Designed miniproteins, single chains, continued (2). Designs and how they scored, part 92

Each design is a single chain, and the fold is of that chain. pLDDT is the mean over its residues in the fold that is shown.

## One batch from the design tools (miniprotein)

Design m7395
Fold by ESMFold2-Fast:
Structure m7395 (fold): chain A 80 residues (1-80)
Amino acid sequence: SLIDKLLEEARKAISRVEQMALSDIITAYENALKTGNLEEAKKIIDTAIRLVENSNLTPEQKERLIELAKKAYEEIEKLV
């Protein structure tokens, strides 16, 4: 599942920025599943993407985190 993949990536994350971004994505996705408030979850994910893009992470780390965020966004959209 997407949540299992997100949790696995969070476990491997070493930098604080990676941990914060993954935590926000995981929390947003879980809240969307539990509450059905998709718009709030999407806003949180968009904010996480912007934080990653503006960080000092490597291009590879940014690409991976943004890919996971976009996948979470797409899964949330499927809940409609």
Scores: mean pLDDT 80

Design m7396
Fold by ESMFold2-Fast:
Structure m7396 (fold): chain A 60 residues (1-60)
Amino acid sequence: DATREALEAVIEANRDAPLEEVLRALEEVVKQAVSAGELSIEEGVRLGQEAARRAREVHA
């Protein structure tokens, strides 16, 4: 899944960035994928929330 890989790459590339910045970047990736027709809105929300949870775990 290209979008899932992109979300994971954003988390890894930004692991030392503030959590708010990482969450904004993840939201941008999801919205772009939904707008491009790569994901449904429901799939985008689910993947975005999963990625946000993982980002919070890295910053825990």
Scores: mean pLDDT 79

Design m7397
Fold by ESMFold2-Fast:
Structure m7397 (fold): chain A 94 residues (1-94)
Amino acid sequence: RQQALQEVSDGLLEISRSSEELIEEIRRRGSREILGRRTGEEARRLAESMVERGESLERVAETLERIARDLRRMGLEEAAREAERIAREMREKL
């Protein structure tokens, strides 16, 4: 129901948004600790959406590794660790 609409929205976000756009939105919001948890969840949803759409596991891992590096540079350690964890899981399936 609402999740079906969210899945469509997530699909459009995957197609239209790069990791750079996600990081830029985080910069605008200004609250690093609250955004750290939210960003970790968004990274996980992005990975799941990419896998569901048939993206290669290597591309998913590379995207999350790039996001994790940017998040760590911004001081969002928890979000960076979650993105790295998901990337590692994707590489295990290669």
Scores: mean pLDDT 63

Design m7398
Fold by ESMFold2-Fast:
Structure m7398 (fold): chain A 87 residues (1-87)
Amino acid sequence: HMKELLEKEIEVSLGLMIVSIAKKYGLPLSEKEIERLERAAEVAVELGDLETAVELLRTAAESARKNGDEERARELEERAREVERRL
């Protein structure tokens, strides 16, 4: 399904763009942006790009911590470690 593959690749690319901007400017991401990174990581796992999934989830966790949401950060970090174990 060519359309599905393109949509998945776009989702991951948008997530990586958010990561790049967040790291470059040190900006805390909103919960909506964190949710976007979480979805992009799920798609990256489906595509077999586990390294990218870990990067997306860790960036999301760091942003949750900067927002003061320690529980959300812990959840995202645990998901990142789970994906990393598959590398």
Scores: mean pLDDT 85

Design m7399
Fold by ESMFold2-Fast:
Structure m7399 (fold): chain A 60 residues (1-60)
Amino acid sequence: ERLELEIKLSLLLMKAQIAKLAGDKKAAAEALREAAKVYEKLGKKELAEELLKEAEELEK
């Protein structure tokens, strides 16, 4: 299950990067928020907070 979460995290981070390159700020912010939830499940609170901050900046 931890490995499944790590794979999901990688895919969400890739999705966020692709959305940023495409100029889709909403899709990028959404992918970053989902990735932050995965970091929370992995116990990586500080990394989750960094992704949430990045998502907030994109929606500004």
Scores: mean pLDDT 83

Design m7400
Fold by ESMFold2-Fast:
Structure m7400 (fold): chain A 87 residues (1-87)
Amino acid sequence: SLSDQIGQLVQQQASRSSSDGTVSSQQAGQLAQQSALSLGLSRNTALSIGSRVRVQAQRSSSDGTVSSQQAGDLAQQSTQRALQSGG
């Protein structure tokens, strides 16, 4: 699915950002937004996905840092929710 593709892209890009593959909440949101845009989702939908990923990542830890796997999972979930809400 499209949500699976976006999640996979975010995980791959996050894993390359550093040796341990961790990213800030802001970076996770930006990666999700860019991945959504690259796969043809509208700017408004991509912004919604990125904002949700950033917020959820920030809430996942005291410093707002997430693993590449977690960033991918959040992007997949946020994309699925955005598409269910009418994109």
Scores: mean pLDDT 81

Design m7401
Fold by ESMFold2-Fast:
Structure m7401 (fold): chain A 66 residues (1-66)
Amino acid sequence: STVTVTVTGDRAVITSDLTIVKPGETASFEGENPVIELLEDGTVLVRNSKGEQIVFDPDDVTITVT
């Protein structure tokens, strides 16, 4: 399964491997059992079985799971 994160706000998002996802760009996280978790502070955590993680404000991104 692939989780695709598209930055739709004006703020860049940084992945756990220090890759910068700029406004209008898309990052893809591949692996089994991708997890999408709403955190207590209102941010969203996406992680996969390979240990790739991204944390972002849901107002800044669109998420697609395939």
Scores: mean pLDDT 67

Design m7402
Fold by ESMFold2-Fast:
Structure m7402 (fold): chain A 70 residues (1-70)
Amino acid sequence: SPMEQTILGFELIAAETEADFLVKTKKVPEEKYKEIQELIEEARRAIKEGDVEKARELLEKVRELLEEVE
């Protein structure tokens, strides 16, 4: 639904902002950052194509990777 896509869009922006902050503060290894960036790009594509289920799964993986960074 359009509302679900809008919510996923906000979640994507939040994940991008957090990942950018972590890389700029050098809190994340380069290898992990590349993995996060690839998943974010795939999630953005899934949202654009209306694949809500795939977008949700990809954003969940991004969240898990961001939580592992320390």
Scores: mean pLDDT 80

Design m7403
Fold by ESMFold2-Fast:
Structure m7403 (fold): chain A 92 residues (1-92)
Amino acid sequence: MLPSEAEVLDSLALGAIGAELYETAIKLYEKVVETGDEELIPEALANIAEAYLKLGKYEEAIKYAEKAVELSKDEEIIERAKKIIEEAKEKL
């Protein structure tokens, strides 16, 4: 099947994470959130939080990780987001 706009943006954002281009990844994941794809939004928010954590922006990492916990029904995403919150709070 042809990928959706959200899936293309998600793939590009994952590539940016792999290249350690965290600010680029954040911008691409913000575009994923803007598509309104409810299935991709929680994972995109968790990945934004992780990228902010890698950039040392701990308050933003907590903010986006808390949103990922609130919106996600996926236990793996929730656990990952909670770990980001814990790590960011430890570094504040």
Scores: mean pLDDT 85

Design m7404
Fold by ESMFold2-Fast:
Structure m7404 (fold): chain A 93 residues (1-93)
Amino acid sequence: PSEEELEEDVLFALGEIAYAIGDYDTAIRVYKEFLERFPDSPRVAEVYTLLGKAYLKKGKYEEAIRWFEKALEIDPTNEEARKGLEEARKKLA
């Protein structure tokens, strides 16, 4: 693996760790940095889904919807993004 691939993997893992410990603000910042640094990564759709989940946990339902919709634009079969979108929409209804 290249230094760039290692940096991508580390940044992704840091976001997952932040989310797992309930630090959703750090998870959001790290995942946004991931998208800025690695916009063509095959993980972009997964990162969009993880951003949606983090915003959902913060009660920012409109932002969560936007990120889940971005994930579904790349992969319409993404069940996690579909489920998250449904949950966020129910919270706004």
Scores: mean pLDDT 87

Design m7405
Fold by ESMFold2-Fast:
Structure m7405 (fold): chain A 92 residues (1-92)
Amino acid sequence: MKEVVDEIKGMMELAKENGAKISASSEGGTLTITFEGLDVRTLTAIALRAIGLDLDGVKVEVKIEGNKITITIGGLSDEEVKEIVEHAKSLQ
């Protein structure tokens, strides 16, 4: 699932370039990524990219609350989850 990890990192980079606050956490094999402070255009672009994650074994849920988007991803390995969480920390 390297392509899913690379796409998630790309979404995080787009959010950072647009001034968003990024947080990522994992619990029970599920990754949760939150972007806050996005404009409607950037939020829509990220939401569409998240929904477009259509790979075997990956489960995606997207929640939008005003200028905040929360993406929940299941089916990633512990190593892939760790890589994404560390990348989110590097963007702070």
Scores: mean pLDDT 79

Design m7406
Fold by ESMFold2-Fast:
Structure m7406 (fold): chain A 58 residues (1-58)
Amino acid sequence: MQEEKDELQESIDRLREIAKETGDKELQKKVDEAQKALDQGDLKKAKELITEAVESLS
């Protein structure tokens, strides 16, 4: 659904900013993979990668 895609895109954008500010290369890779999954319409994969990226920050 479009709303879920928009929410995932916002999460990706926020994580990308965090990766930029911190210089976290692992986070950058996760963000790039999540963006690719979202672009391919794989919402489940995008969600999993976003969750992994968020967990890497804790």
Scores: mean pLDDT 80

Design m7407
Fold by ESMFold2-Fast:
Structure m7407 (fold): chain A 73 residues (1-73)
Amino acid sequence: MKEEILERLEEDRRLTLELLRELGASEEELAEVEAGFEEIRRLIEEGRFEEALRKAAELGRRIAAIIEELRKR
């Protein structure tokens, strides 16, 4: 299960960063999102699943905010 969760997280990371780059996200925004995924990965590795879920929700909201900002320009 832990390995499966980490594989899905890595896939989500790749797809999200690709999408954001195509939308014109800044290098700072891309680095922020990448750092967020890395923090979630670390929490999962440590078995801190509830904290990982909360961080994933926070990151999801931040990604949504970045997308909205990019659409408005």
Scores: mean pLDDT 84

Design m7408
Fold by ESMFold2-Fast:
Structure m7408 (fold): chain A 62 residues (1-62)
Amino acid sequence: KEEAEKRLKALKLALEGASPEEIAKETGLSLEDAEAIVNAAKENPEEVKEEIEGLERGLKLS
């Protein structure tokens, strides 16, 4: 549950153009994980948006 919330926040921040350092600080993820999320948002923004929708739906239904 907490991991899903951190990932959701990180994905949203990456789509808004946040840096890996900013995402790591805000979510508590490692810099390496934050860099991977930023890269995914730049390369496949539609897939990242779809993951956000899935996580939001999952959190709402739990």
Scores: mean pLDDT 78

Design m7409
Fold by ESMFold2-Fast:
Structure m7409 (fold): chain A 70 residues (1-70)
Amino acid sequence: SAEEKEKKGDELFEKGDYREAIRLYQEALSLDPSRAAELLEKIGEAYRQMGDEARAERLFATAARLRALA
């Protein structure tokens, strides 16, 4: 389920396995697009931890826009 993939992604994020966490968050997003804002924020944090600040900022901006439209 989407919830199980997000939970596994959170576990991998806590272990510092950011690329695998992003993959699971992307799978969760595909299964439950209604959680896009939260999942994009988590993907953004993972990119920030990997040093990709520019990609993180774009993901956070997209998540913020989704929250504003809801």
Scores: mean pLDDT 88

Design m7410
Fold by ESMFold2-Fast:
Structure m7410 (fold): chain A 94 residues (1-94)
Amino acid sequence: SHMEELRRKQREAEVDRRVQLIKEKYGLDDETYERLRKALREGNMDEVIKILEEQAKNSDEKTRTLLNIERDTLVALQLIYEALDKIDEERKKK
């Protein structure tokens, strides 16, 4: 469905926007930024967690807390999107 394709593209754009804001706010280098974007595109949440935890480890306490919130937010968004896609697929079977 055209609406489902638009919805997926909107979700991808929202994730890309959020990762760009993380890059700008926390000063991720280009290599780390591309690694994070690739992991998110592939649904590799273990790599996403690892990247953000590596950044947090080298940060002050406040920045570490904020990076952990960003990590948890990205994980939650991925789970929400997967759940929405499952619901959408089930509705198409009817």
Scores: mean pLDDT 79

Design m7411
Fold by ESMFold2-Fast:
Structure m7411 (fold): chain A 69 residues (1-69)
Amino acid sequence: SKDQALAHANLGNVLRSLGKLEEALKAYEAALVLDPSLAEAHRGAGNVLRELGKLEGALKEYERAAELS
């Protein structure tokens, strides 16, 4: 459900704030499995990928977030 997708995205936000970047990415990926159109989760995943130095992945996620918003 959308509520479950948003809960996973919120978990990702908290994990990212704690510096747990790989765990944050998994939480955003779980959100996107439940709702592939959740712009917040694409943006969150992009932020984590950028912090991990995965710039091509970050760009792709930011482009998806922009298309959805």
Scores: mean pLDDT 90

Design m7412
Fold by ESMFold2-Fast:
Structure m7412 (fold): chain A 84 residues (1-84)
Amino acid sequence: DKIESLRKKAVELLKEAAETARQQGHEDLARIAENIAKAVENGDDLDLVAAFAYMASAIAKREGLTEVAEKLNEAADLLIEAQK
């Protein structure tokens, strides 16, 4: 139950990050965030998926997309917590 709640919250944050990135004109980052959310929903390895979310967050931060970066980073943290 708690693990599933963490995964669901991570998916929500990833989808919010995708929407914010798309609104800011960053379609590539939006697609990356959407693909990460799908990987979580598909039951892929959470350690690997979290690693991709952290990388996407770092890219977003370097491009000045602070809100997108924060949501991607929070989602990655939740995925790491969910796999423990």
Scores: mean pLDDT 86

Design m7413
Fold by ESMFold2-Fast:
Structure m7413 (fold): chain A 67 residues (1-67)
Amino acid sequence: SKEFLEELEKRIKEIEEEIERLEKKIKELEEKGGSEEEIKKLKLEREILEGMKALLEGIKNWLLRKE
Protein backbone atom coordinates (compact mmCIF):
# COMPACT_ATOMS: atom_id res chain seq x y z
CA SER A 1 0.00 0.00 0.00
CA LYS A 2 0.98 3.66 -0.36
CA GLU A 3 1.03 4.02 3.45
CA PHE A 4 3.54 1.14 3.73
CA LEU A 5 5.77 2.75 1.07
CA GLU A 6 5.65 6.07 2.98
CA GLU A 7 6.64 4.25 6.20
CA LEU A 8 9.53 2.50 4.38
CA GLU A 9 10.74 5.87 2.99
CA LYS A 10 10.57 7.37 6.51
CA ARG A 11 12.58 4.45 7.97
CA ILE A 12 15.17 4.70 5.17
CA LYS A 13 15.56 8.43 5.94
CA GLU A 14 16.02 7.70 9.67
CA ILE A 15 18.76 5.15 8.84
CA GLU A 16 20.45 7.68 6.49
CA GLU A 17 20.49 10.24 9.35
CA GLU A 18 22.02 7.62 11.70
CA ILE A 19 24.70 6.77 9.08
CA GLU A 20 25.53 10.50 8.73
CA ARG A 21 25.88 10.77 12.53
CA LEU A 22 28.24 7.77 12.61
CA GLU A 23 30.32 9.15 9.68
CA LYS A 24 30.71 12.47 11.52
CA LYS A 25 31.77 10.67 14.72
CA ILE A 26 34.27 8.48 12.82
CA LYS A 27 35.78 11.59 11.18
CA GLU A 28 36.08 13.39 14.54
CA LEU A 29 37.81 10.37 16.13
CA GLU A 30 40.20 9.97 13.16
CA GLU A 31 41.09 13.70 13.29
CA LYS A 32 41.49 13.65 17.11
CA GLY A 33 43.67 10.51 17.05
CA GLY A 34 41.08 8.34 18.77
CA SER A 35 41.19 4.58 19.39
CA GLU A 36 41.55 2.41 16.24
CA GLU A 37 39.32 -0.21 17.95
CA GLU A 38 36.56 2.37 18.57
CA ILE A 39 36.81 3.64 14.97
CA LYS A 40 36.65 0.02 13.68
CA LYS A 41 33.52 -0.63 15.80
CA LEU A 42 31.78 2.50 14.46
CA LYS A 43 32.69 1.55 10.87
CA LEU A 44 31.14 -1.90 11.46
CA GLU A 45 27.97 -0.25 12.84
CA ARG A 46 27.87 1.97 9.71
CA GLU A 47 28.21 -1.11 7.44
CA ILE A 48 25.31 -2.82 9.27
CA LEU A 49 23.10 0.27 8.82
CA GLU A 50 24.10 0.54 5.13
CA GLY A 51 23.07 -3.12 4.73
CA MET A 52 19.71 -2.45 6.40
CA LYS A 53 19.16 0.57 4.14
CA ALA A 54 19.96 -1.52 1.03
CA LEU A 55 17.48 -4.20 2.16
CA LEU A 56 14.69 -1.64 2.76
CA GLU A 57 15.43 0.05 -0.62
CA GLY A 58 15.18 -3.41 -2.24
CA ILE A 59 11.80 -4.04 -0.58
CA LYS A 60 10.59 -0.58 -1.69
CA ASN A 61 11.70 -1.17 -5.31
CA TRP A 62 10.08 -4.64 -5.33
CA LEU A 63 6.77 -3.20 -4.08
CA LEU A 64 6.88 -0.40 -6.70
CA ARG A 65 7.35 -3.00 -9.49
CA LYS A 66 4.55 -5.27 -8.15
CA GLU A 67 1.98 -2.46 -8.49
Scores: mean pLDDT 85

Design m7414
Fold by ESMFold2-Fast:
Structure m7414 (fold): chain A 117 residues (1-117)
Amino acid sequence: ALAIAEELAERLVAAARAAGVAATAEVRVLSAEEAVALVEALGGDGALVREALAAGEPVTLFAVRGDTFVAVTVVPLDAERAVVIVVRVPAADAPAFMDVLGALGEELAAAYREMAA
């Protein structure tokens, strides 16, 4: 799961940069509570993360933190652990980045479901 998440993060960053968006990504394996806390710290809804973990389904959340647009995807591995992919782009580039996500949407969704428990 981690290796697939790292490959997906690299593909997202490459696709964003090809569209002129200066994207960075990080991938973490976290406990359920650490994943909720990270999403809440980024300004996202921790309740949606808990629902996703309970359902065994991935969730993607979006937030703006100053001049940075953040996309955070939580992929449940089991009841205790999740892979979290955090992508950061300049807030001014958020529309272009959302177009990239739209173009990759079915591929990303399929890969996230394959990683989920």
Scores: mean pLDDT 81

Design m7415
Fold by ESMFold2-Fast:
Structure m7415 (fold): chain A 60 residues (1-60)
Amino acid sequence: EAEANLKAAEELEKRAIEAAKAGDKKRALHLAIAAVLHAVAAGDAERAKEILNRTMAAIE
């Protein structure tokens, strides 16, 4: 289950960055939050922090 949650976090982060590049900041934020929650569900707080920092930087 942890592996599945980390895979989901990775994919959602990629989608969040794509949405941010397209100018869709609302979708980017929703995807970023989902990615962080999946990393937290996997028990990986450091990965969750990394995802949050990277997605926030992409959204600007």
Scores: mean pLDDT 83

Design m7416
Fold by ESMFold2-Fast:
Structure m7416 (fold): chain A 60 residues (1-60)
Amino acid sequence: SMADREALRSELLRRMDEAGFSPEQREQLLAFLDRLLDDPTLSLEEKRAGIDQAVRHYQQ
């Protein structure tokens, strides 16, 4: 749903701000989010897990 898409985007933006990601990293994560949101084969939980994994990977 649109509300779920907005919630995931807001969550990612907060996490990026808290982690202090560079503009380049933010652009990459937002592009990744858009790809996940556009994938009709993924559940909302799988999309959240994908975002979590990507954020953790960039923090390492």
Scores: mean pLDDT 83

Design m7417
Fold by ESMFold2-Fast:
Structure m7417 (fold): chain A 63 residues (1-63)
Amino acid sequence: MDDEAMLLAASRLTGNELRAWTLVEVSGMSYKDTATLLGISEKTVRDYVRRAREVYEEALKEV
């Protein structure tokens, strides 16, 4: 992954979106375990991770 694009994307995400992204993509946690840890639904974790990926892909076009 591009570290510069990751930092740029992280600046554009909410705290919950960034936490969900980091736990799933960086730490390799399941959506279910991440949902339990953050106190949200598994569907919300999936939505946050999808949004974070979209923001990261947009950041890749800028770096």
Scores: mean pLDDT 78

Design m7418
Fold by ESMFold2-Fast:
Structure m7418 (fold): chain A 77 residues (1-77)
Amino acid sequence: TVPLAELTDEQTEEIVQKLLDADPNNAALSTAAGILAVASANPEHRAKIYEALAQKYERAGDTETAKRWREKAESLK
């Protein structure tokens, strides 16, 4: 069995910080963070990364994509 690699709190915070501190137009970083979030079994970690992605896309001017990531974060309730 290949279990999903569970993100630690520290790893999740590092990903969030990198997304918020990096160039908002860095698509490769956004894609990688999205993949890691989807792979995480912890909905709290997923929600934090989705929210950071939403903020990153808002800073890039892509409000439509930002809204989609925010909706994904909210769906994890």
Scores: mean pLDDT 72

Design m7419
Fold by ESMFold2-Fast:
Parts: C-alpha cells; sequence; structure tokens
Structure m7419 (fold): chain A 73 residues (1-73)
C-alpha cells in the first residue's frame, strides 16, 4: 500500500540519519541513542516485511523519531 511504502521510506531515512550521527558525533550519549534508533529502524523494516499492522509500524516509527530528537537536544 501507499502508506506502507511511505513508512518504509521514512524508516530508511531515519536509519541513514542514525548511521550519520554514529559516524560524526563525538558525544557518547548521542552515539548510544543513535545506535538504539538504528537497531529499532532495522526492526521496523523487518516488521514491515513481515506484514505487521500499520498501527504497530507507526508506533515503532514514532519511538525512533523520539530517540533521534533526544540525541539532538
Amino acid sequence: SMEETILGFRALALEVEAELLIRTSKDEEVRRLAREALERARELIEALRAGAPLEELRARLEEIERLLEEALK
């Protein structure tokens, strides 16, 4: 579906953002949060492939966004 496609692209964008933070940040807490976000982004992509409900996928995406927002404070 279009919703699943958009969610997949958003998840990939967050994965790239997390990987960039891990590579560029000198702050150990930022890197820790980014690694957690990266792991959760990969889990979301796997859940998407497994056909998880959209409600679950959205909740997973929101948690990844929260972790990255916390990292950038």
Scores: mean pLDDT 87

Design m7420
Fold by ESMFold2-Fast:
Order: structure tokens, then sequence, then C-alpha cells
Structure m7420 (fold): chain A 100 residues (1-100)
């Protein structure tokens, strides 16, 4: 069910964020976590990710990203999924480049 998926996704997002933070990709972790949270309508997780971005990058960049997320919510589900996949690929590429 969607509710069971939401509960599992909250845990998966937390694990993903912690692992990416360990790899030095904390901003990518927070951005990806927020995008995944939008897909599953997890407003509390979105707010948490925005707060973490604000601590690392400051209030202006956090506000800009919040505006991007609000715009994302107005897009089609297909376009939202494609954007999440693109960001995930960028995050993975950044990690791979750092390890090379």
Amino acid sequence: SLEEEKERFKKEIDILVRELEKQGAEVHAYRLGALLAILYNLDEVVDEMLARIEKVRGPEEAAQFKAELEKLKTLSPEEQRQRILDVAREAQAAIDAAKA
C-alpha cells in the first residue's frame, strides 16, 4: 500500500542521506532526499532536508531550492520522476569522480 511505501521510504531516505554524508556528498544527499520526499508527499522530510541545506549552504540557497521544489510539485508525475532520476545520476557521478 502507499502508506507502507511511505513508511519504508522515510527509512530509506534516512539511510541514503547518512551514506551520502559519509561519502562527502551531503548537499547532494539533502537535495535527493527532498526530491524523493516530494514524490511520496512526505512534507516533514522535505522540511528536514531544507533545514539541513540551510545549515550547510545558508538561507538564500535553501529558499531558492524550496522555490524549485514548489515548481516541481506543479509538474507531471512523469516529469517529476525524470528529474529525480537525473539528480540521482548527478549525485552518483559526483561520488564516482571523487573516488577516482
Scores: mean pLDDT 80

Design m7421
Fold by ESMFold2-Fast:
Structure m7421 (fold): chain A 81 residues (1-81)
Amino acid sequence: VSTASLVTAAGLQVVAAEIAKPEEREDAVRGAIDLLKQVLPQATPEDIPLLIRIAKRVAEVSTGDLRKEAEELLKQAEEMA
């Protein structure tokens, strides 16, 4: 899978998490986190600003341990900038 495809998938997944019903939101958030974990190691400099925005949005809709994971991914993206 290309980096661009993973970035697009992560963006779509965070939108899904934002509009999800409460009972489905945690699954959507986990999906977004998993996609971010996959794309960050292969991200190009051009992808970083968008990945930072996606990670921030994931952190905002996450709670508990998922929020901690999203915040760690946000920090990783910011360190790559």
Scores: mean pLDDT 80

Design m7422
Fold by ESMFold2-Fast:
Structure m7422 (fold): chain A 58 residues (1-58)
Amino acid sequence: SADELLRKAEEAYKKGDVEKAIEYFRQALAADPGNERARRLLLELIREHYPDQEVDLS
């Protein structure tokens, strides 16, 4: 579920695995496209660590 994927994303981020956190946030959005928390956190991580990168959130 989206909630499970969000928990995995937050755990990966706490461990310093930004790439894995982004992967889980993307999966959470795929499961629940209206999840503003997942969308906001994903965008924040990309802006912080990959400012020149674009991500398809669809």
Scores: mean pLDDT 76

Design m7423
Fold by ESMFold2-Fast:
Structure m7423 (fold): chain A 83 residues (1-83)
Amino acid sequence: MEKAFEEMKKKVEEKIEEKAKKIIEGDKEEAEKALKEAKELIEIFKEVSKVLEGTELEEKAKEFLKKLEEKVEEAVKKYEEKR
């Protein structure tokens, strides 16, 4: 379970980083689409985190979710600075 969780974290983080780059580097339409996709991915991970409630992975899932949300917030701030 822990190994599968770490593998999932890597894949989710890679996708969020990809979306964050598109938010920063893309035009307005591309950035808005990437932001929607990033938010949807975060919502999916929130559901996964709920499934992990009461397990030893609960706190790790919550910490990881916070990091994903912070990365998206930073990308949005950079997008706003670009304008």
Scores: mean pLDDT 79

Design m7424
Fold by ESMFold2-Fast:
Structure m7424 (fold): chain A 72 residues (1-72)
Amino acid sequence: GSEELAKKALEGAKKLLELGKKLYETGTPEDIKRAKEYFQAAASDARLAKALGVYPEEAEKLEKEAKELIEK
């Protein structure tokens, strides 16, 4: 159902943020580009979770973090 989908989307967003942060830390142009792609995917997953309305506070927090990382 929507709750299970929201949970998976939030878990996906968290994993994408973690992977993106790890790539960003390498400092290479290629890894920074890939990190930003992961942050965009994380923001998308967080928006899906927010739209489903099950974990709105956590989804909003993850979307905000992803957006801030994209703008670096």
Scores: mean pLDDT 83

Design m7425
Fold by ESMFold2-Fast:
Structure m7425 (fold): chain A 59 residues (1-59)
Amino acid sequence: SEDARAVAAGMVRAGDRERLLAGARAAVEKGDLAGVRGAVEGAREVGDEALAAEIEALL
């Protein structure tokens, strides 16, 4: 969702990469695939391709 993407992009810009990754793992455990996709898109939006790939690998 746009909200998940915006929150993820904000976390990466703030340097909270570990918190975003932990949140993505929690989303996978809950079956929140939209949240995981939002995290991937947010990381890509700010140019953190390595983090986006790491989150996408959780799927």
Scores: mean pLDDT 82

Design m7426
Fold by ESMFold2-Fast:
Structure m7426 (fold): chain A 110 residues (1-110)
Amino acid sequence: DKAEEIAREILRKLRELMPAYAERLKDLVDNGKSVEEAKKEILEIVENDIKLYVKTKMTEEGVSKKDGEEAFKRAVEAARKAVELIGKGVEKGDVEGGAEEAKALLEEEI
């Protein structure tokens, strides 16, 4: 399944970015946003990162629009769960732990 292959590639990349997303979520909360508002903003950033990756695969590797859209959908579903774990980590004052839990969740989805 080409869509599954692309989704797995995206999830591997997102896994490595989890610490950066966790720190950014913490920065948003430290600057006065609620955890819920910060999670929404981080998820929008993550969705844009996924969209750019899918577009690159379509333009550079000839991936079909259908496979790209399915890969995007699967990656976003996993990313939503990862962002929830990052948010819980920030709420508990354990940013690194939240990032590690998010990385582990994405590893299971790969």
Scores: mean pLDDT 87

Design m7427
Fold by ESMFold2-Fast:
Structure m7427 (fold): chain A 91 residues (1-91)
Amino acid sequence: MSAEEYFKKGEEYYKKGEYLEAARYYKKAIELDPNYYKAYLKMAEAYYKAGNYEAALKYYKEFLEKFGDKVSEETVEEIKKKIEELEKKIK
């Protein structure tokens, strides 16, 4: 199975509200393609939706470190706002 196929399965689980299962498939996509920044971002979002704020915070921070230069300034600012929100939730 390709990284794109794992990403697609993650999207299917995300759509069903099965966010932890979605995160597992996004993680498999990243394991096959470590530069698949969209899967990385979706994994962080899936953990956020699942209420796993510690994992979401970790992966949003890693996303900005690895891919902040590959996405729009608007996307970077939105992720920074999510990071600030998550840091307030887990303290």
Scores: mean pLDDT 84

Design m7428
Fold by ESMFold2-Fast:
Formats: C-alpha cells, structure tokens, sequence
Structure m7428 (fold): chain A 58 residues (1-58)
C-alpha cells in the first residue's frame, strides 16, 4: 500500500509536469483512496507524508 501510494504520487507528478492534468487527477485520486483506506489503518506517518505531498503538489 505505501509503495503503491508513492508510485502513484510520482506518476501523478510526472503527468502534471507533462501537462496531462486528467491523468494526474486520476492518479492523485487513486493515491488518496489507497492512503485513506489502507494506510489510514496502518502507520500514520506514511499516510500523512503521502497526503501532505498530494496537497503540496496539487
């Protein structure tokens, strides 16, 4: 889950830099869903880092 969230955030950032905002939005949504549902029940630090990064990148 944590590795999947990190990979999705990295992919979303790459898409955003390429001006592919639709793909970036979909990848960010997937990362948020995984972070909330899987990492929310796991160590808080990883979930907070993922969500903070998503917020910072927007």
Amino acid sequence: AAAAVAALIAAALAAYKQKNYVAAASLIAAAQLIAKNSLGASPVATANAALALLTALK
Scores: mean pLDDT 63

Design m7429
Fold by ESMFold2-Fast:
Structure m7429 (fold): chain A 56 residues (1-56)
Amino acid sequence: SLAEAAAEAIGREAYERGLEAVRAGDLAGALSLRGRAAALAGEEAGEALLEALLAE
């Protein structure tokens, strides 16, 4: 549905912004965006962002 497509797009943007937060050293921002990415784009997106955080 359009609502599901919109949620996925928002989750994907949260994932990308989370990666930028990791690069900038904004741990709190990255963790907040991880939760949003997991909720809207699926647990795999949240897990990938967490792995990026841990690799730092």
Scores: mean pLDDT 75

